# Designs tried in a protein design run: designed miniproteins, single chains, continued (5). Part 88

Each design is a single chain, and the fold is of that chain. pLDDT is the mean over its residues in the fold that is shown.

## One batch from the design tools (miniprotein)

Design m19231
Fold by ESMFold2-Fast:
Structure m19231 (fold): chain A 59 residues (1-59)
Amino acid sequence: DDISKKAIEYAQMAVMYSMMGNYDEAKKLAQKALDLSKQSGNDKKAVKYAKIALEQANL
């Protein structure tokens, strides 16, 4: 569905921003991805990427 795809997209963007050292944007995008993944009900990929981005931002 559309929400699932957006959740994955935001999660991937969050990971990219965290790799670039832009932790503020990474956290914002990761939060959006998590919120959308909850609305989609089952998107393990989005949750996984969002968690990776948050962990990287906290390191």
Scores: mean pLDDT 75

Design m19232
Fold by ESMFold2-Fast:
Structure m19232 (fold): chain A 84 residues (1-84)
Amino acid sequence: SAEELLKEAIEHLRRALEAVDAGNYKEARDHFIEAYRALAGALKEHPEAREAVELVSQAIDAIDAGKDPRELLRKALEAVEKAL
């Protein structure tokens, strides 16, 4: 279900935060990609998840640019939790 996809996105975003805190940016990026896929899958039934999709996309770009993604990640997590 779309709600299960939102919950999957929350789990991946939490794992991404743990990976960033551990300095494991490759693992964090993989979790951001999985969160993005889950959020995109939920978007038709939960258009309110669009903010979270954009924030996760920006967090992936931040890692690729060598920037700290944690603020974008926290905002994405809050946006997904509000969409539930």
Scores: mean pLDDT 88

Design m19233
Fold by ESMFold2-Fast:
Structure m19233 (fold): chain A 63 residues (1-63)
Amino acid sequence: SAREELIKRNEESARLLEEEIERLKASGDKSVRMQLLIGLLEIAKGSSEYVAERIRKRLQELE
């Protein structure tokens, strides 16, 4: 279904964001700029995870 596909896309987006976050953390860059960038990516990841979970919960409630 379209909702299942949207869950999949958001979970994949969160996975890719997590991989980028880990790559940036592994760089050893302790600058304020890097910390801000990592923080923004963590917010983006959390947003994708939130959307996926909200759709999943709603589908569960409709069954």
Scores: mean pLDDT 83

Design m19234
Fold by ESMFold2-Fast:
Structure m19234 (fold): chain A 108 residues (1-108)
Amino acid sequence: AARDRAIELANRFLDRLKQAAEELGLTVVEEKVEVVSDDTIRATFKIENPELPEDPRFNGRTHFTLEVDGVKIEIDVEIRNVTRDQAAALGGRFGDILRELRKEVEAR
């Protein structure tokens, strides 16, 4: 079903984000996939640096939406207290994961 496929894709995306965060020494504080309605899934992912870096420290939040067979996946990612190098690496990894996921959504 379309909703089941959307949930599966959301979970796979979060699993890949978790792996990328852990490879950078970051801690996953929140990982959640919830059904908001029959046509909307929400995924929440929050990561923090377990070691407080010296200034400058970076915080970021991004929101994006994917659509799978008429079902919306709303994705919120929050990043706290990361170094510049971690922020750059996360941005690159998230971009790569998102591009691959979009290709899967576009594939019949």
Scores: mean pLDDT 79

Design m19235
Fold by ESMFold2-Fast:
Structure m19235 (fold): chain A 82 residues (1-82)
Amino acid sequence: MKEAEEAIKKGEEAEKKGKYEEAALAYAEAAALYWREGDYDAAIAALEKAKSLVPKLDLSEEEKEKALALIDGLIAQIKSQQ
């Protein structure tokens, strides 16, 4: 739990500095940690934070679409297991 909370804080600090790629990665790591600990609501919240940053990333439109589809798929999978 503490490690996931620290990852969220790291993401928030990176986001404040305009480091969106670093922030998105930190939120994705937090989601994985929350999922491992069985906190599915927090995992979904972290994935939603990562998703909100995808349009701000220095990626091609195709890569952004793939990232959004992957995140939406993960959220749906977690919800189906609750």
Scores: mean pLDDT 83

Design m19236
Fold by ESMFold2-Fast:
Structure m19236 (fold): chain A 89 residues (1-89)
Amino acid sequence: MEKEREEGLKELIEAGVPKEAAELLIKAQEAWEKGDYESAAKYAEKAAELSKDPRVKAIALFAAAKSYEKLGKFEEAEKLLEKAREAYA
């Protein structure tokens, strides 16, 4: 887990994701794996806000949407998926 966290962070930074956004995406993944979908959604939304790259923003919004689906907040999830699609377009 620790080694996977560091490897994931390194991959994101090497791919050009800003360190602050990369750390938030890793925190979102850690929260998701623990079943803390509320924290996972919040970290992913914050990562999207910090990202200028449309691809990074879309990935973060998609992660947030998946977390809201797990919380039963389907309307919120649909809005985030639409924003993620917009960011890729």
Scores: mean pLDDT 78

Design m19237
Fold by ESMFold2-Fast:
Structure m19237 (fold): chain A 60 residues (1-60)
Amino acid sequence: SEMEEFIKKLEEKIEELKREIEELKEKLKKEYSKELELEIQLLEGMIALLEGIIAWLKKK
């Protein structure tokens, strides 16, 4: 199913974004940066949106 393949790609993207956030959090621990903090917040926002999309798609 194209829908199942799309959901899988979204789930894979969420896992990639989570790994990116962890790398940025490790950088932030070494030295505070407002730019890094904002980037982490944006990525966390993207994950929330993608999780919402997956939840909506799974209700169909």
Scores: mean pLDDT 86

Design m19238
Fold by ESMFold2-Fast:
Structure m19238 (fold): chain A 94 residues (1-94)
Amino acid sequence: SPVIDQIRSIIDQIRQLSQQLPQPVQTQVMQIIDQMQTAVDNQDWDRMFDYSQNLSRVAIQTGQSSTDDSTRDASSRIAQLSSQMSGIVQQHIR
């Protein structure tokens, strides 16, 4: 599915960006990504939406609390990608 391929591409981008995050946030984001991968494999659109929103929330909170420019940039990009992914998923629930 082109849509599932697009979602997988976004997940891969978030996974790479997560390497720029400090602990314990990096582990938290990676756990949500693993849950998101399982939801994608099961084509569970409701769970994909929930995890996309959770990723966005964690990324926003991390960016707001960070004094490191690299962490702030990575967090901002993860938040944007998670919001994009949430929007794509929402189109399939409705």
Scores: mean pLDDT 89

Design m19239
Fold by ESMFold2-Fast:
Structure m19239 (fold): chain A 60 residues (1-60)
Amino acid sequence: DELKKKFEEALEKGKEGDEEAVKEALRLAFELIDKGVPEAAEKLEEAIRISKELMQKKAK
């Protein structure tokens, strides 16, 4: 399950403040949705939440 592993790795780096990793997590979440993974929408929501938090921190 390579896509899920890559998504989790990118999301973890995104939580650490890696902006490029957050972008990758969002891209991978859309790929999971296209693939029909049942929890892909929930994963996308999590990636969006992390992205918003990071953007708010960068806006200072």
Scores: mean pLDDT 78

Design m19240
Fold by ESMFold2-Fast:
Structure m19240 (fold): chain A 57 residues (1-57)
Amino acid sequence: SEVEELIKKAEEYDKQGNFKEAALYYEKAWRVAESKGDEELAQKYRNKAIEAAKKGY
């Protein structure tokens, strides 16, 4: 799915230490989950985006 592809990219960037790109891809996944009405999945990816953003600061 689109969400799975975005998460795979986010995890790849996180593994590379590119936390800013990881946060952006987690945010994209959060937005897609939100647009589909999957509130729990949206919350999960929002939290991951925040964690990645903290590492990139």
Scores: mean pLDDT 83

Design m19241
Fold by ESMFold2-Fast:
Structure m19241 (fold): chain A 56 residues (1-56)
Amino acid sequence: SERDLLLTQFRALQEGVLSEAEIEQLKKDYKLSDEELEKLKSGELSPEEVVDKIFS
């Protein structure tokens, strides 16, 4: 599902394995703020929380 694909991508972002171009594309496509991106990278925001917000 799209939700499962997004969970995988946000987990990859949190693990630091995505390229800058991939991160910028996710930010653009899903309208992530800089604050949300930093919290995802730090683990303060879970990938599940971000995906739930997108699909709510």
Scores: mean pLDDT 80

Design m19242
Fold by ESMFold2-Fast:
Structure m19242 (fold): chain A 85 residues (1-85)
Amino acid sequence: MEELERLKKEVDELIKKARELMDQAYAKGNREGARKAAIYEVSARLLKVAGDVYAEMGRLDEAKQAYEDAVNSAKKAVEIAEKAV
């Protein structure tokens, strides 16, 4: 489904950005900020996996909800990590 593929791509891009910012925070010595961002980054990855599983099962509404939750979690990870650098 086109919408699910777009959400999945958005999650991947946000996770990548969060990880790059977390690495910068660690390099700067802000391990606390990086750790806080990591909680939301891990949550986003788990929600993405749930979305993938629901999509494979043909449960498209549940897949969409899981990917939307993953996007929200990944956005929070990026926001926290940006404040940490």
Scores: mean pLDDT 87

Design m19243
Fold by ESMFold2-Fast:
Structure m19243 (fold): chain A 60 residues (1-60)
Amino acid sequence: TTVSATSADGQNSVTQQRGDLAVSTPASGAAFAEAKALADRQLEERRKRGAEELARALAS
């Protein structure tokens, strides 16, 4: 699952994508902040996994 937080035209929205399914939900305040933190955490986890996978490939 991929999470994106977008702010446009004074509207804050969170989009969750899973395969071909994408759901966009309006969010504000704490809800938007939590979604943004989750998206940022997912991005960091993906970067960490990519680095680990690369390190593993280079170690092989």
Scores: mean pLDDT 69

Design m19244
Fold by ESMFold2-Fast:
Structure m19244 (fold): chain A 62 residues (1-62)
Amino acid sequence: MKLLARAVEDYTAKTKEELSFKKGDLLLVEEVVDEHHVLAKNLKTGEKGIVPKRYLELVEEL
């Protein structure tokens, strides 16, 4: 199941596998990696990477 989510604060990637984003960016959640992380695509930049779930709020289930 894919989810549309919004970033609740700015985040700068700490590793090559993580995604950077700005507060208010819309992200498409592609899959759940673990309890605390998802694989997401930033719809503004087109970049994919690992995102900590705590930085996201659910907007819509797709």
Scores: mean pLDDT 83

Design m19245
Fold by ESMFold2-Fast:
Structure m19245 (fold): chain A 72 residues (1-72)
Amino acid sequence: LIAASNVLDYLKGVAKILIDNTVPAALTPAAKAALDTATLAQTKAILTALGFTAAQIDAIIAAASVILAKKE
């Protein structure tokens, strides 16, 4: 079943990959823990901090929604 939470989980997955590549290993568990409890707005803020523009974040969310709808 497609839900906003599934799109958020996908977006969090993308953010975790970026955290692994950009955040020092010592800080990675704390960053991922913060992300696990983040709302959609907080997850967008984290992606913005990692170098994504609002338009790119919206494109990822739109793509995730389409992908998850097909996998339903």
Scores: mean pLDDT 68

Design m19246
Fold by ESMFold2-Fast:
Structure m19246 (fold): chain A 90 residues (1-90)
Amino acid sequence: EELLKKAEENIKKAEEAVSQGRVDEAIKYARKALGYAEELFNRGEFDKAAEVYDKVIEVLKKIDSDRPEVAALYTAAQLLKVGAEVEKWL
């Protein structure tokens, strides 16, 4: 519950940074949200982890930037989401 709340708070901050054109801050908060999602995954809370990965992917899609960090985070979030979805159904 605390981890999910922290992830959602960082997703909101990332969304605000995107709306302001603040790419560095958007990346920073997206990374923090991914960190909390990884903790949820490691605790076996795959549904919550997948939900956070989904929201991070949506935030990263809104970043109009060709920075390698954005592409790397997008790829990582997609792979982690698939992993969480697979674990959830096994």
Scores: mean pLDDT 82

Design m19247
Fold by ESMFold2-Fast:
Structure m19247 (fold): chain A 89 residues (1-89)
Amino acid sequence: MTADELIAELEKRIKENPDDAETWYNLGLAYYHSGQYSKAIEYYEKAIKLNPDYTAAYDSLGLLLGDLGKFDEAKKYFEKSLKVNEKKK
């Protein structure tokens, strides 16, 4: 119901399935919406480490870094998201 309740549920899921990139990404979103930007960055980076083609995590990192005025870093992550969508395995 609250952001804190969602975070607690997602942290429980991570303990059960620590390689689930989607759950790490959702933790990043929850912390972003609660204004805890450093934790949001950490969890988005964890999602990317588990799934390097996770475009939503790159886009969310870019948006957050842009909100913090880090435009060069934001651009890097948006460019990475675009390149992932163009990649052929």
Scores: mean pLDDT 82

Design m19248
Fold by ESMFold2-Fast:
Structure m19248 (fold): chain A 69 residues (1-69)
Amino acid sequence: MDPEEIEREINEALLIIHVVTSLDPEAARRVLDAFEAGASPEEIRALMKEAGVSDEDIERIVELYEKVR
């Protein structure tokens, strides 16, 4: 395994946790439900944008979401 790649993935996961934890409970639930339901990247972007997440963080999270699919 590549230690640098693992470290980057851990930092990216921490960013996701930080962003989701900073959302209001209803917004956090909608985003998590969408992830579990396999929603489109566009839908994830829309939900996070509605929740007040920055465009930079949205794109980073969506990129990670697409890699898991």
Scores: mean pLDDT 73

Design m19249
Fold by ESMFold2-Fast:
Structure m19249 (fold): chain A 61 residues (1-61)
Amino acid sequence: GKGMIVRAVRDYEAKSPDELSLKKGELLEVLEILSKDKLRVRKDGQEGIVPGSVLKPVGVR
């Protein structure tokens, strides 16, 4: 994809309807960097916001 790929470093439960729940080890595409602590990502066709602290970059194009 055109976006940066990141990996979830731990499980995360969505706290609001605009957030995504993650499992440790899942790969996500970054769509937009909203702030230092918030990213808009896509996972399995679903889009939402997750904390940047639960993600690490993966060198995939």
Scores: mean pLDDT 78

Design m19250
Fold by ESMFold2-Fast:
Structure m19250 (fold): chain A 51 residues (1-51)
Amino acid sequence: MTAQQYYDQGVGLYESRAYYSAAILFEKALELEPDNEKYKEYLERAKKLAS
């Protein structure tokens, strides 16, 4: 999968309130593109809502 594909799947899970699973996918996207600020923001939000 590409970083964009992980991000798109993560957004879908985030919108369905599957925050823990969304955070995993955003983390995978960020592993592929470490400097992508949008992926960092979505990861932080998903982690905050998963706790």
Scores: mean pLDDT 84

Design m19251
Fold by ESMFold2-Fast:
Structure m19251 (fold): chain A 58 residues (1-58)
Amino acid sequence: SLAQQIGEAARLLRDQPELSLREIAEKVGFPSQATFSREFKRATGVSPAEYRARLAAA
């Protein structure tokens, strides 16, 4: 499901900071980084880049 894809993407953003956003999109089954970023922001309220930046600041 989309919710499972977003949950797994959030886990990878947290646990694997070396992965690019494109690699995360591919690993969780999105057809592009753009589609991934759009759906992630819709689900979480923040872009994947902002989500990662907030993790780095915490």
Scores: mean pLDDT 85

Design m19252
Fold by ESMFold2-Fast:
Structure m19252 (fold): chain A 61 residues (1-61)
Amino acid sequence: KEEALRLGAEGGRAFAAGDYEQAARHYEGVLALEPDNTDARGALALVYEKLGKHEEAAKAR
């Protein structure tokens, strides 16, 4: 979906900028639209690890 692609790109830019909270919000948006998006799940898990949210990271895979 076009909206999910946009959110994924914004999440990637936020991650590159070190804005992990913003990156998490964008990847969460991707998963709300595409729950089976494995790339977004993996990216969100890494973002949660950067934020120290290890329990959330484990649940995101």
Scores: mean pLDDT 78

Design m19253
Fold by ESMFold2-Fast:
Structure m19253 (fold): chain A 88 residues (1-88)
Amino acid sequence: DLSAEARALLPRLEEVLRELRERLVAEAVAMGVPEEEARRLAERLAELTRRAVEAAAAGDLARAEELLREAMRVHRELLELAARARAA
């Protein structure tokens, strides 16, 4: 049950999102992405993920799916940027 899993995550959501953001920035910078750009994309990804988990916890699965699709688009953008930086 996605809503039950999301509700279980809520008490730790801020901690998980902070760790995710820090890891994504460090990984992208290590691949040659400028720190400011990596931070901007990681912040956007964390924001969308937070909203998606909150929507799922509230039982709004349609909204959660929409937000997760947007988060996946931002993640793909970050990965493409990292791939281009590594190839340079």
Scores: mean pLDDT 84

Design m19254
Fold by ESMFold2-Fast:
Structure m19254 (fold): chain A 77 residues (1-77)
Amino acid sequence: TPGQQSIQQVQDTSDNGVQQVSDTGTREAGQSGIRQVGLATGRGLGRLNQVGGPDSLRQQVTQITQNAIDQINSIVS
């Protein structure tokens, strides 16, 4: 479904961002990774709003985003 596709895109982008930060280990990479995760989250939430996705899917996107940001901060801190 469009909602599942939006969640998968946010997850994939977040995983990629975390991996890139893990590979480089720099604060600059961490900031770039967080920006990429933020952009993917915005697009995912926007798409869920357009297709009338349930709040549970929006919450899942938020959880994915928070987990990715926490992982990035852990790597570069």
Scores: mean pLDDT 76

Design m19255
Fold by ESMFold2-Fast:
Structure m19255 (fold): chain A 104 residues (1-104)
Amino acid sequence: MKLSDEEQEELTNFFKSMVPDFSESFFSEEELEKLRKLSEESGIKYETLLGFAYFGEVAVKDPEAVRKRTGITAKPLSLEEILSMHPNELVAYLSYFLETVIKK
């Protein structure tokens, strides 16, 4: 399973629109290294994973605000949950997220 550059750009733009204040400084160096490794293993761009991880952390803290803004009722994924995913599961999740949340 593979996400195109266009699909990854749509995901990155979505996360930036939802959490425009996200940055690398939100995470530890160890967490950022794990995200880079996951990026290399999954083929997902680092900036897309960084945005997704920040969105997940914000959504875990305030799921009602995320639900009202996006319509997402599924439990959001924390950074720890994202980092524990197999690369193929991560690609599948982001593909379904793109189809069900962003494209609708």
Scores: mean pLDDT 75

Design m19256
Fold by ESMFold2-Fast:
Structure m19256 (fold): chain A 66 residues (1-66)
Amino acid sequence: MKERALEVLREALKRQREGVELQKEGVEEVPEEEREEAARLQEELDKLVHLLEEEEKEKLLEEARK
């Protein structure tokens, strides 16, 4: 479970960073498919994070940010 949560969290953070880079490049619209995938990943993250202890959440976030 934790390894899955870490992967999903890394993917969500990566997509969030890509969204920020797209804004910097002056891209007006994010493709609908990417928005849908980001929303799906966020929902999965919310479910996984709810199953973790608070200490484990913090550690997972730090690991994913690397």
Scores: mean pLDDT 63

Design m19257
Fold by ESMFold2-Fast:
Structure m19257 (fold): chain A 114 residues (1-114)
Amino acid sequence: MAEELLREAARLIDEGNQAFKAGDYEKAVELYERAVELLEEAHRLHPSGTTYLQLAIAYLNLGRVYLKLGDYEKAIEAFEKAIEYAKQALDLGHPSAEIVRKEAEKLLEEARKA
Protein backbone atom coordinates (compact mmCIF):
# COMPACT_ATOMS: atom_id res chain seq x y z
CA MET A 1 0.00 0.00 0.00
CA ALA A 2 2.70 2.54 0.91
CA GLU A 3 4.67 1.67 -2.27
CA GLU A 4 1.53 2.26 -4.39
CA LEU A 5 1.02 5.66 -2.71
CA LEU A 6 4.68 6.57 -3.42
CA ARG A 7 4.31 5.52 -7.09
CA GLU A 8 1.07 7.53 -7.53
CA ALA A 9 2.64 10.57 -5.80
CA ALA A 10 5.66 10.36 -8.15
CA ARG A 11 3.32 10.36 -11.16
CA LEU A 12 1.45 13.40 -9.79
CA ILE A 13 4.78 15.22 -9.23
CA ASP A 14 5.79 14.48 -12.85
CA GLU A 15 2.41 15.82 -14.08
CA GLY A 16 2.82 18.86 -11.80
CA ASN A 17 6.30 19.49 -13.20
CA GLN A 18 4.89 19.42 -16.75
CA ALA A 19 2.11 21.87 -15.77
CA PHE A 20 4.73 24.14 -14.09
CA LYS A 21 6.94 24.13 -17.23
CA ALA A 22 3.86 24.96 -19.34
CA GLY A 23 3.09 27.95 -17.05
CA ASP A 24 -0.13 26.37 -15.74
CA TYR A 25 0.68 27.18 -12.10
CA GLU A 26 -2.88 26.61 -10.82
CA LYS A 27 -2.89 23.05 -12.22
CA ALA A 28 0.65 22.50 -10.85
CA VAL A 29 -0.58 23.48 -7.33
CA GLU A 30 -3.50 21.00 -7.52
CA LEU A 31 -1.20 18.17 -8.66
CA TYR A 32 1.53 18.90 -6.06
CA GLU A 33 -1.07 19.26 -3.23
CA ARG A 34 -2.51 15.85 -4.17
CA ALA A 35 1.01 14.36 -4.25
CA VAL A 36 1.71 15.80 -0.76
CA GLU A 37 -1.51 14.21 0.58
CA LEU A 38 -0.50 10.78 -0.78
CA LEU A 39 3.08 11.15 0.51
CA GLU A 40 1.88 12.15 4.00
CA GLU A 41 -0.37 9.05 4.03
CA ALA A 42 2.56 6.85 2.89
CA HIS A 43 4.77 8.43 5.58
CA ARG A 44 2.06 7.79 8.23
CA LEU A 45 1.86 4.11 7.18
CA HIS A 46 5.62 3.53 6.84
CA PRO A 47 7.91 6.44 7.86
CA SER A 48 11.39 6.23 6.28
CA GLY A 49 14.21 8.38 4.91
CA THR A 50 12.60 7.87 1.48
CA THR A 51 9.22 9.27 2.60
CA TYR A 52 10.98 12.25 4.27
CA LEU A 53 12.98 12.89 1.06
CA GLN A 54 9.89 12.66 -1.20
CA LEU A 55 7.93 14.99 1.13
CA ALA A 56 10.84 17.47 1.04
CA ILE A 57 10.85 17.38 -2.80
CA ALA A 58 7.05 17.76 -3.02
CA TYR A 59 6.97 20.74 -0.62
CA LEU A 60 9.93 22.34 -2.46
CA ASN A 61 7.99 22.09 -5.75
CA LEU A 62 4.78 23.37 -4.11
CA GLY A 63 6.71 26.36 -2.68
CA ARG A 64 8.18 27.14 -6.11
CA VAL A 65 4.74 27.29 -7.72
CA TYR A 66 3.33 29.45 -4.88
CA LEU A 67 6.19 31.91 -5.54
CA LYS A 68 5.15 32.10 -9.23
CA LEU A 69 1.54 32.76 -8.16
CA GLY A 70 2.62 35.48 -5.69
CA ASP A 71 1.28 33.45 -2.72
CA TYR A 72 4.32 34.33 -0.60
CA GLU A 73 2.84 33.24 2.75
CA LYS A 74 2.03 29.76 1.34
CA ALA A 75 5.44 29.61 -0.36
CA ILE A 76 7.20 30.35 2.98
CA GLU A 77 5.20 27.60 4.77
CA ALA A 78 5.97 25.09 1.99
CA PHE A 79 9.73 25.88 1.99
CA GLU A 80 9.89 25.62 5.81
CA LYS A 81 8.29 22.15 5.59
CA ALA A 82 10.68 21.17 2.76
CA ILE A 83 13.67 22.17 4.94
CA GLU A 84 12.37 20.22 7.97
CA TYR A 85 11.66 17.04 5.95
CA ALA A 86 15.04 17.35 4.16
CA LYS A 87 16.84 17.55 7.54
CA GLN A 88 15.06 14.37 8.69
CA ALA A 89 16.01 12.60 5.43
CA LEU A 90 19.67 13.67 5.91
CA ASP A 91 19.64 12.30 9.49
CA LEU A 92 18.37 8.98 8.08
CA GLY A 93 21.21 8.72 5.53
CA HIS A 94 19.85 10.35 2.36
CA PRO A 95 22.65 12.71 1.17
CA SER A 96 20.56 13.82 -1.87
CA ALA A 97 18.34 15.70 0.64
CA GLU A 98 21.20 18.24 1.06
CA ILE A 99 20.46 19.66 -2.44
CA VAL A 100 16.73 19.94 -1.58
CA ARG A 101 17.50 21.64 1.76
CA LYS A 102 19.88 24.21 0.17
CA GLU A 103 17.45 25.06 -2.65
CA ALA A 104 14.53 25.41 -0.18
CA GLU A 105 16.62 27.70 2.09
CA LYS A 106 17.58 29.89 -0.91
CA LEU A 107 13.96 30.16 -2.11
CA LEU A 108 12.72 30.80 1.45
CA GLU A 109 14.94 33.92 1.58
CA GLU A 110 13.52 35.07 -1.78
CA ALA A 111 9.93 34.57 -0.51
CA ARG A 112 10.68 36.52 2.71
CA LYS A 113 11.91 39.53 0.67
CA ALA A 114 8.63 39.67 -1.27
Scores: mean pLDDT 88

Design m19260
Fold by ESMFold2-Fast:
Structure m19260 (fold): chain A 59 residues (1-59)
Amino acid sequence: GSDEATLAALSDPSPSVRLAAISEATSRRFVPKLEELLSDPDPAVREAAARRLAEIRAA
């Protein structure tokens, strides 16, 4: 399904692609990968991952 494409995009070498993937990563199945992105070299990716994790954990 689309979840496999989103998971692959979260590992993309481009920060812009990872940011787009985070916006699609709404399911708890993405939590481990989003936690990895909290240590991402791009500060925008780290911020987006932290915000998405907070949304998933609040649901």
Scores: mean pLDDT 81

Design m19261
Fold by ESMFold2-Fast:
Structure m19261 (fold): chain A 81 residues (1-81)
Amino acid sequence: VSKEELEAEIAAALSRMIYAVAKIIASRNELSEEQKKILEEIGRLAEEAEEAARRGDLEEAERLLEEVKRLFKEFEELLKK
């Protein structure tokens, strides 16, 4: 396992953790259609990050993690009403 492969796996794992946290938050709230769409998008990007990590594509895995972080911030802002 190269350092780059390990770093890509870490980026994918962090993306999945953010999605898991978003789902836990969602379980305590009745979501709007907009909130549901953002949650679904976070899940999709987390899956893509895992696929990128399987290919050893560190740059793509990190790019997807940053997109997941951005969407999670939007998701949190919508939960504040």
Scores: mean pLDDT 84

Design m19262
Fold by ESMFold2-Fast:
Structure m19262 (fold): chain A 111 residues (1-111)
Amino acid sequence: PRVTVSGVSTSASSVAAGGSLTVTATVTNTSDEDVEVQVVAELLDAAGNAVAGALSEPVRVAAGESKTVSVTVAIPADTAAGTYTVRVTAFSAGGATTSAPSAPVTVLPAA
Protein backbone atom coordinates (compact mmCIF):
# COMPACT_ATOMS: atom_id res chain seq x y z
CA PRO A 1 0.00 0.00 0.00
CA ARG A 2 1.16 3.61 -0.63
CA VAL A 3 0.00 4.64 2.86
CA THR A 4 -0.13 2.92 6.25
CA VAL A 5 -2.30 3.62 9.30
CA SER A 6 -0.98 3.21 12.86
CA GLY A 7 -1.36 4.60 16.37
CA VAL A 8 -5.17 4.43 16.51
CA SER A 9 -6.43 5.95 19.78
CA THR A 10 -9.73 7.27 21.11
CA SER A 11 -10.50 10.34 23.25
CA ALA A 12 -12.15 8.08 25.87
CA SER A 13 -12.51 4.37 26.69
CA SER A 14 -16.29 4.87 27.20
CA VAL A 15 -18.93 7.05 25.56
CA ALA A 16 -22.68 7.50 26.09
CA ALA A 17 -25.04 6.74 23.21
CA GLY A 18 -25.86 10.13 21.65
CA GLY A 19 -22.38 11.44 22.52
CA SER A 20 -19.25 11.73 20.38
CA LEU A 21 -15.81 10.09 20.27
CA THR A 22 -12.67 11.57 18.71
CA VAL A 23 -10.51 8.99 16.94
CA THR A 24 -6.85 9.85 16.25
CA ALA A 25 -4.56 7.92 13.90
CA THR A 26 -1.18 8.39 12.22
CA VAL A 27 -1.09 8.11 8.42
CA THR A 28 2.31 7.49 6.82
CA ASN A 29 2.96 8.00 3.10
CA THR A 30 5.38 5.23 2.06
CA SER A 31 5.43 6.34 -1.60
CA ASP A 32 7.81 8.64 -3.50
CA GLU A 33 5.02 11.16 -4.24
CA ASP A 34 2.73 13.48 -2.25
CA VAL A 35 -0.72 11.96 -1.73
CA GLU A 36 -4.09 13.22 -0.54
CA VAL A 37 -5.63 10.88 2.02
CA GLN A 38 -9.12 10.70 3.54
CA VAL A 39 -9.63 8.70 6.72
CA VAL A 40 -12.82 6.86 7.74
CA ALA A 41 -13.20 6.04 11.43
CA GLU A 42 -15.84 3.39 12.17
CA LEU A 43 -17.29 2.08 15.43
CA LEU A 44 -17.74 -1.70 15.07
CA ASP A 45 -19.98 -4.02 17.06
CA ALA A 46 -18.93 -7.55 18.13
CA ALA A 47 -20.04 -8.92 14.73
CA GLY A 48 -17.85 -6.38 12.87
CA ASN A 49 -20.77 -4.22 11.69
CA ALA A 50 -20.20 -0.46 11.53
CA VAL A 51 -22.79 1.24 13.79
CA ALA A 52 -21.26 4.74 13.50
CA GLY A 53 -18.62 6.37 11.35
CA ALA A 54 -17.15 9.64 10.11
CA LEU A 55 -14.95 10.75 7.23
CA SER A 56 -12.07 13.19 7.71
CA GLU A 57 -11.33 16.20 5.55
CA PRO A 58 -8.69 15.40 2.90
CA VAL A 59 -5.15 15.54 4.29
CA ARG A 60 -2.07 16.07 2.13
CA VAL A 61 0.83 13.83 3.20
CA ALA A 62 4.22 14.51 1.59
CA ALA A 63 6.38 11.66 0.25
CA GLY A 64 7.83 9.68 3.19
CA GLU A 65 6.01 11.87 5.79
CA SER A 66 3.51 11.09 8.55
CA LYS A 67 0.46 13.11 9.58
CA THR A 68 -1.83 12.79 12.59
CA VAL A 69 -5.51 12.79 11.59
CA SER A 70 -8.41 13.25 14.03
CA VAL A 71 -12.03 12.37 13.22
CA THR A 72 -15.03 12.96 15.50
CA VAL A 73 -17.56 10.13 15.35
CA ALA A 74 -21.10 10.89 16.52
CA ILE A 75 -22.62 7.89 18.34
CA PRO A 76 -26.32 7.47 17.48
CA ALA A 77 -28.60 7.84 20.52
CA ASP A 78 -30.18 4.45 19.76
CA THR A 79 -26.82 2.58 19.82
CA ALA A 80 -27.01 -0.49 22.06
CA ALA A 81 -24.86 -0.44 25.20
CA GLY A 82 -21.92 -2.81 24.98
CA THR A 83 -18.30 -3.26 23.92
CA TYR A 84 -17.19 -1.93 20.51
CA THR A 85 -13.92 -1.42 18.65
CA VAL A 86 -12.74 1.35 16.32
CA ARG A 87 -11.35 0.70 12.83
CA VAL A 88 -9.59 3.36 10.76
CA THR A 89 -9.29 3.09 6.97
CA ALA A 90 -7.16 5.48 4.90
CA PHE A 91 -8.09 6.04 1.24
CA SER A 92 -5.71 7.44 -1.38
CA ALA A 93 -5.18 7.16 -5.16
CA GLY A 94 -2.99 4.11 -4.41
CA GLY A 95 -5.82 2.23 -2.64
CA ALA A 96 -7.20 1.69 0.85
CA THR A 97 -5.35 0.60 4.02
CA THR A 98 -7.11 -0.45 7.23
CA SER A 99 -5.66 -0.18 10.75
CA ALA A 100 -5.52 -2.84 13.41
CA PRO A 101 -8.59 -2.47 15.68
CA SER A 102 -8.36 -0.09 18.64
CA ALA A 103 -8.56 -1.07 22.28
CA PRO A 104 -12.22 -1.75 23.19
CA VAL A 105 -14.64 1.16 23.68
CA THR A 106 -17.64 0.79 26.00
CA VAL A 107 -20.89 2.41 24.84
CA LEU A 108 -23.09 3.39 27.80
CA PRO A 109 -26.89 3.86 27.66
CA ALA A 110 -28.13 7.33 26.67
CA ALA A 111 -28.75 9.53 29.70
Scores: mean pLDDT 78

Design m19263
Fold by ESMFold2-Fast:
Structure m19263 (fold): chain A 67 residues (1-67)
Amino acid sequence: TIEVTVTGGTFGFTVDDNLVVTSVAPDTSLKDVKVGDRIVAINGVPVTSVAEVQKAGGGSVLTIEPA
């Protein structure tokens, strides 16, 4: 698993209903996030919905499971 800190007001990527990354913006600051990666936790708390990921803001730590 990889931990990535969100900086700023946007993630620079999109996720599907299974929290799998489907697109990454070329100007994203989150260099360790790739298409196919899965969001499994935010600030050490497991997440199950896109809304929970969207509530994460600057300074939040995303736990990513690589593809």
Scores: mean pLDDT 69

Design m19265
Fold by ESMFold2-Fast:
Structure m19265 (fold): chain A 56 residues (1-56)
Amino acid sequence: MTEEELVAALSERLGISEEVARARLDDARDPTDPRSESNRALLEQTLGVARATITA
């Protein structure tokens, strides 16, 4: 899955802009932030995709 596909899916499903969707993906990709684990779980549930796809 491409980054543009992830951004489009998040934007559509959450009702947010593509800019905000990109920011959420960037936040989820920070492995050193303990908040990233909760963000990854939320995105995994929202998109129905594996965590590895989000953190790539």
Scores: mean pLDDT 67

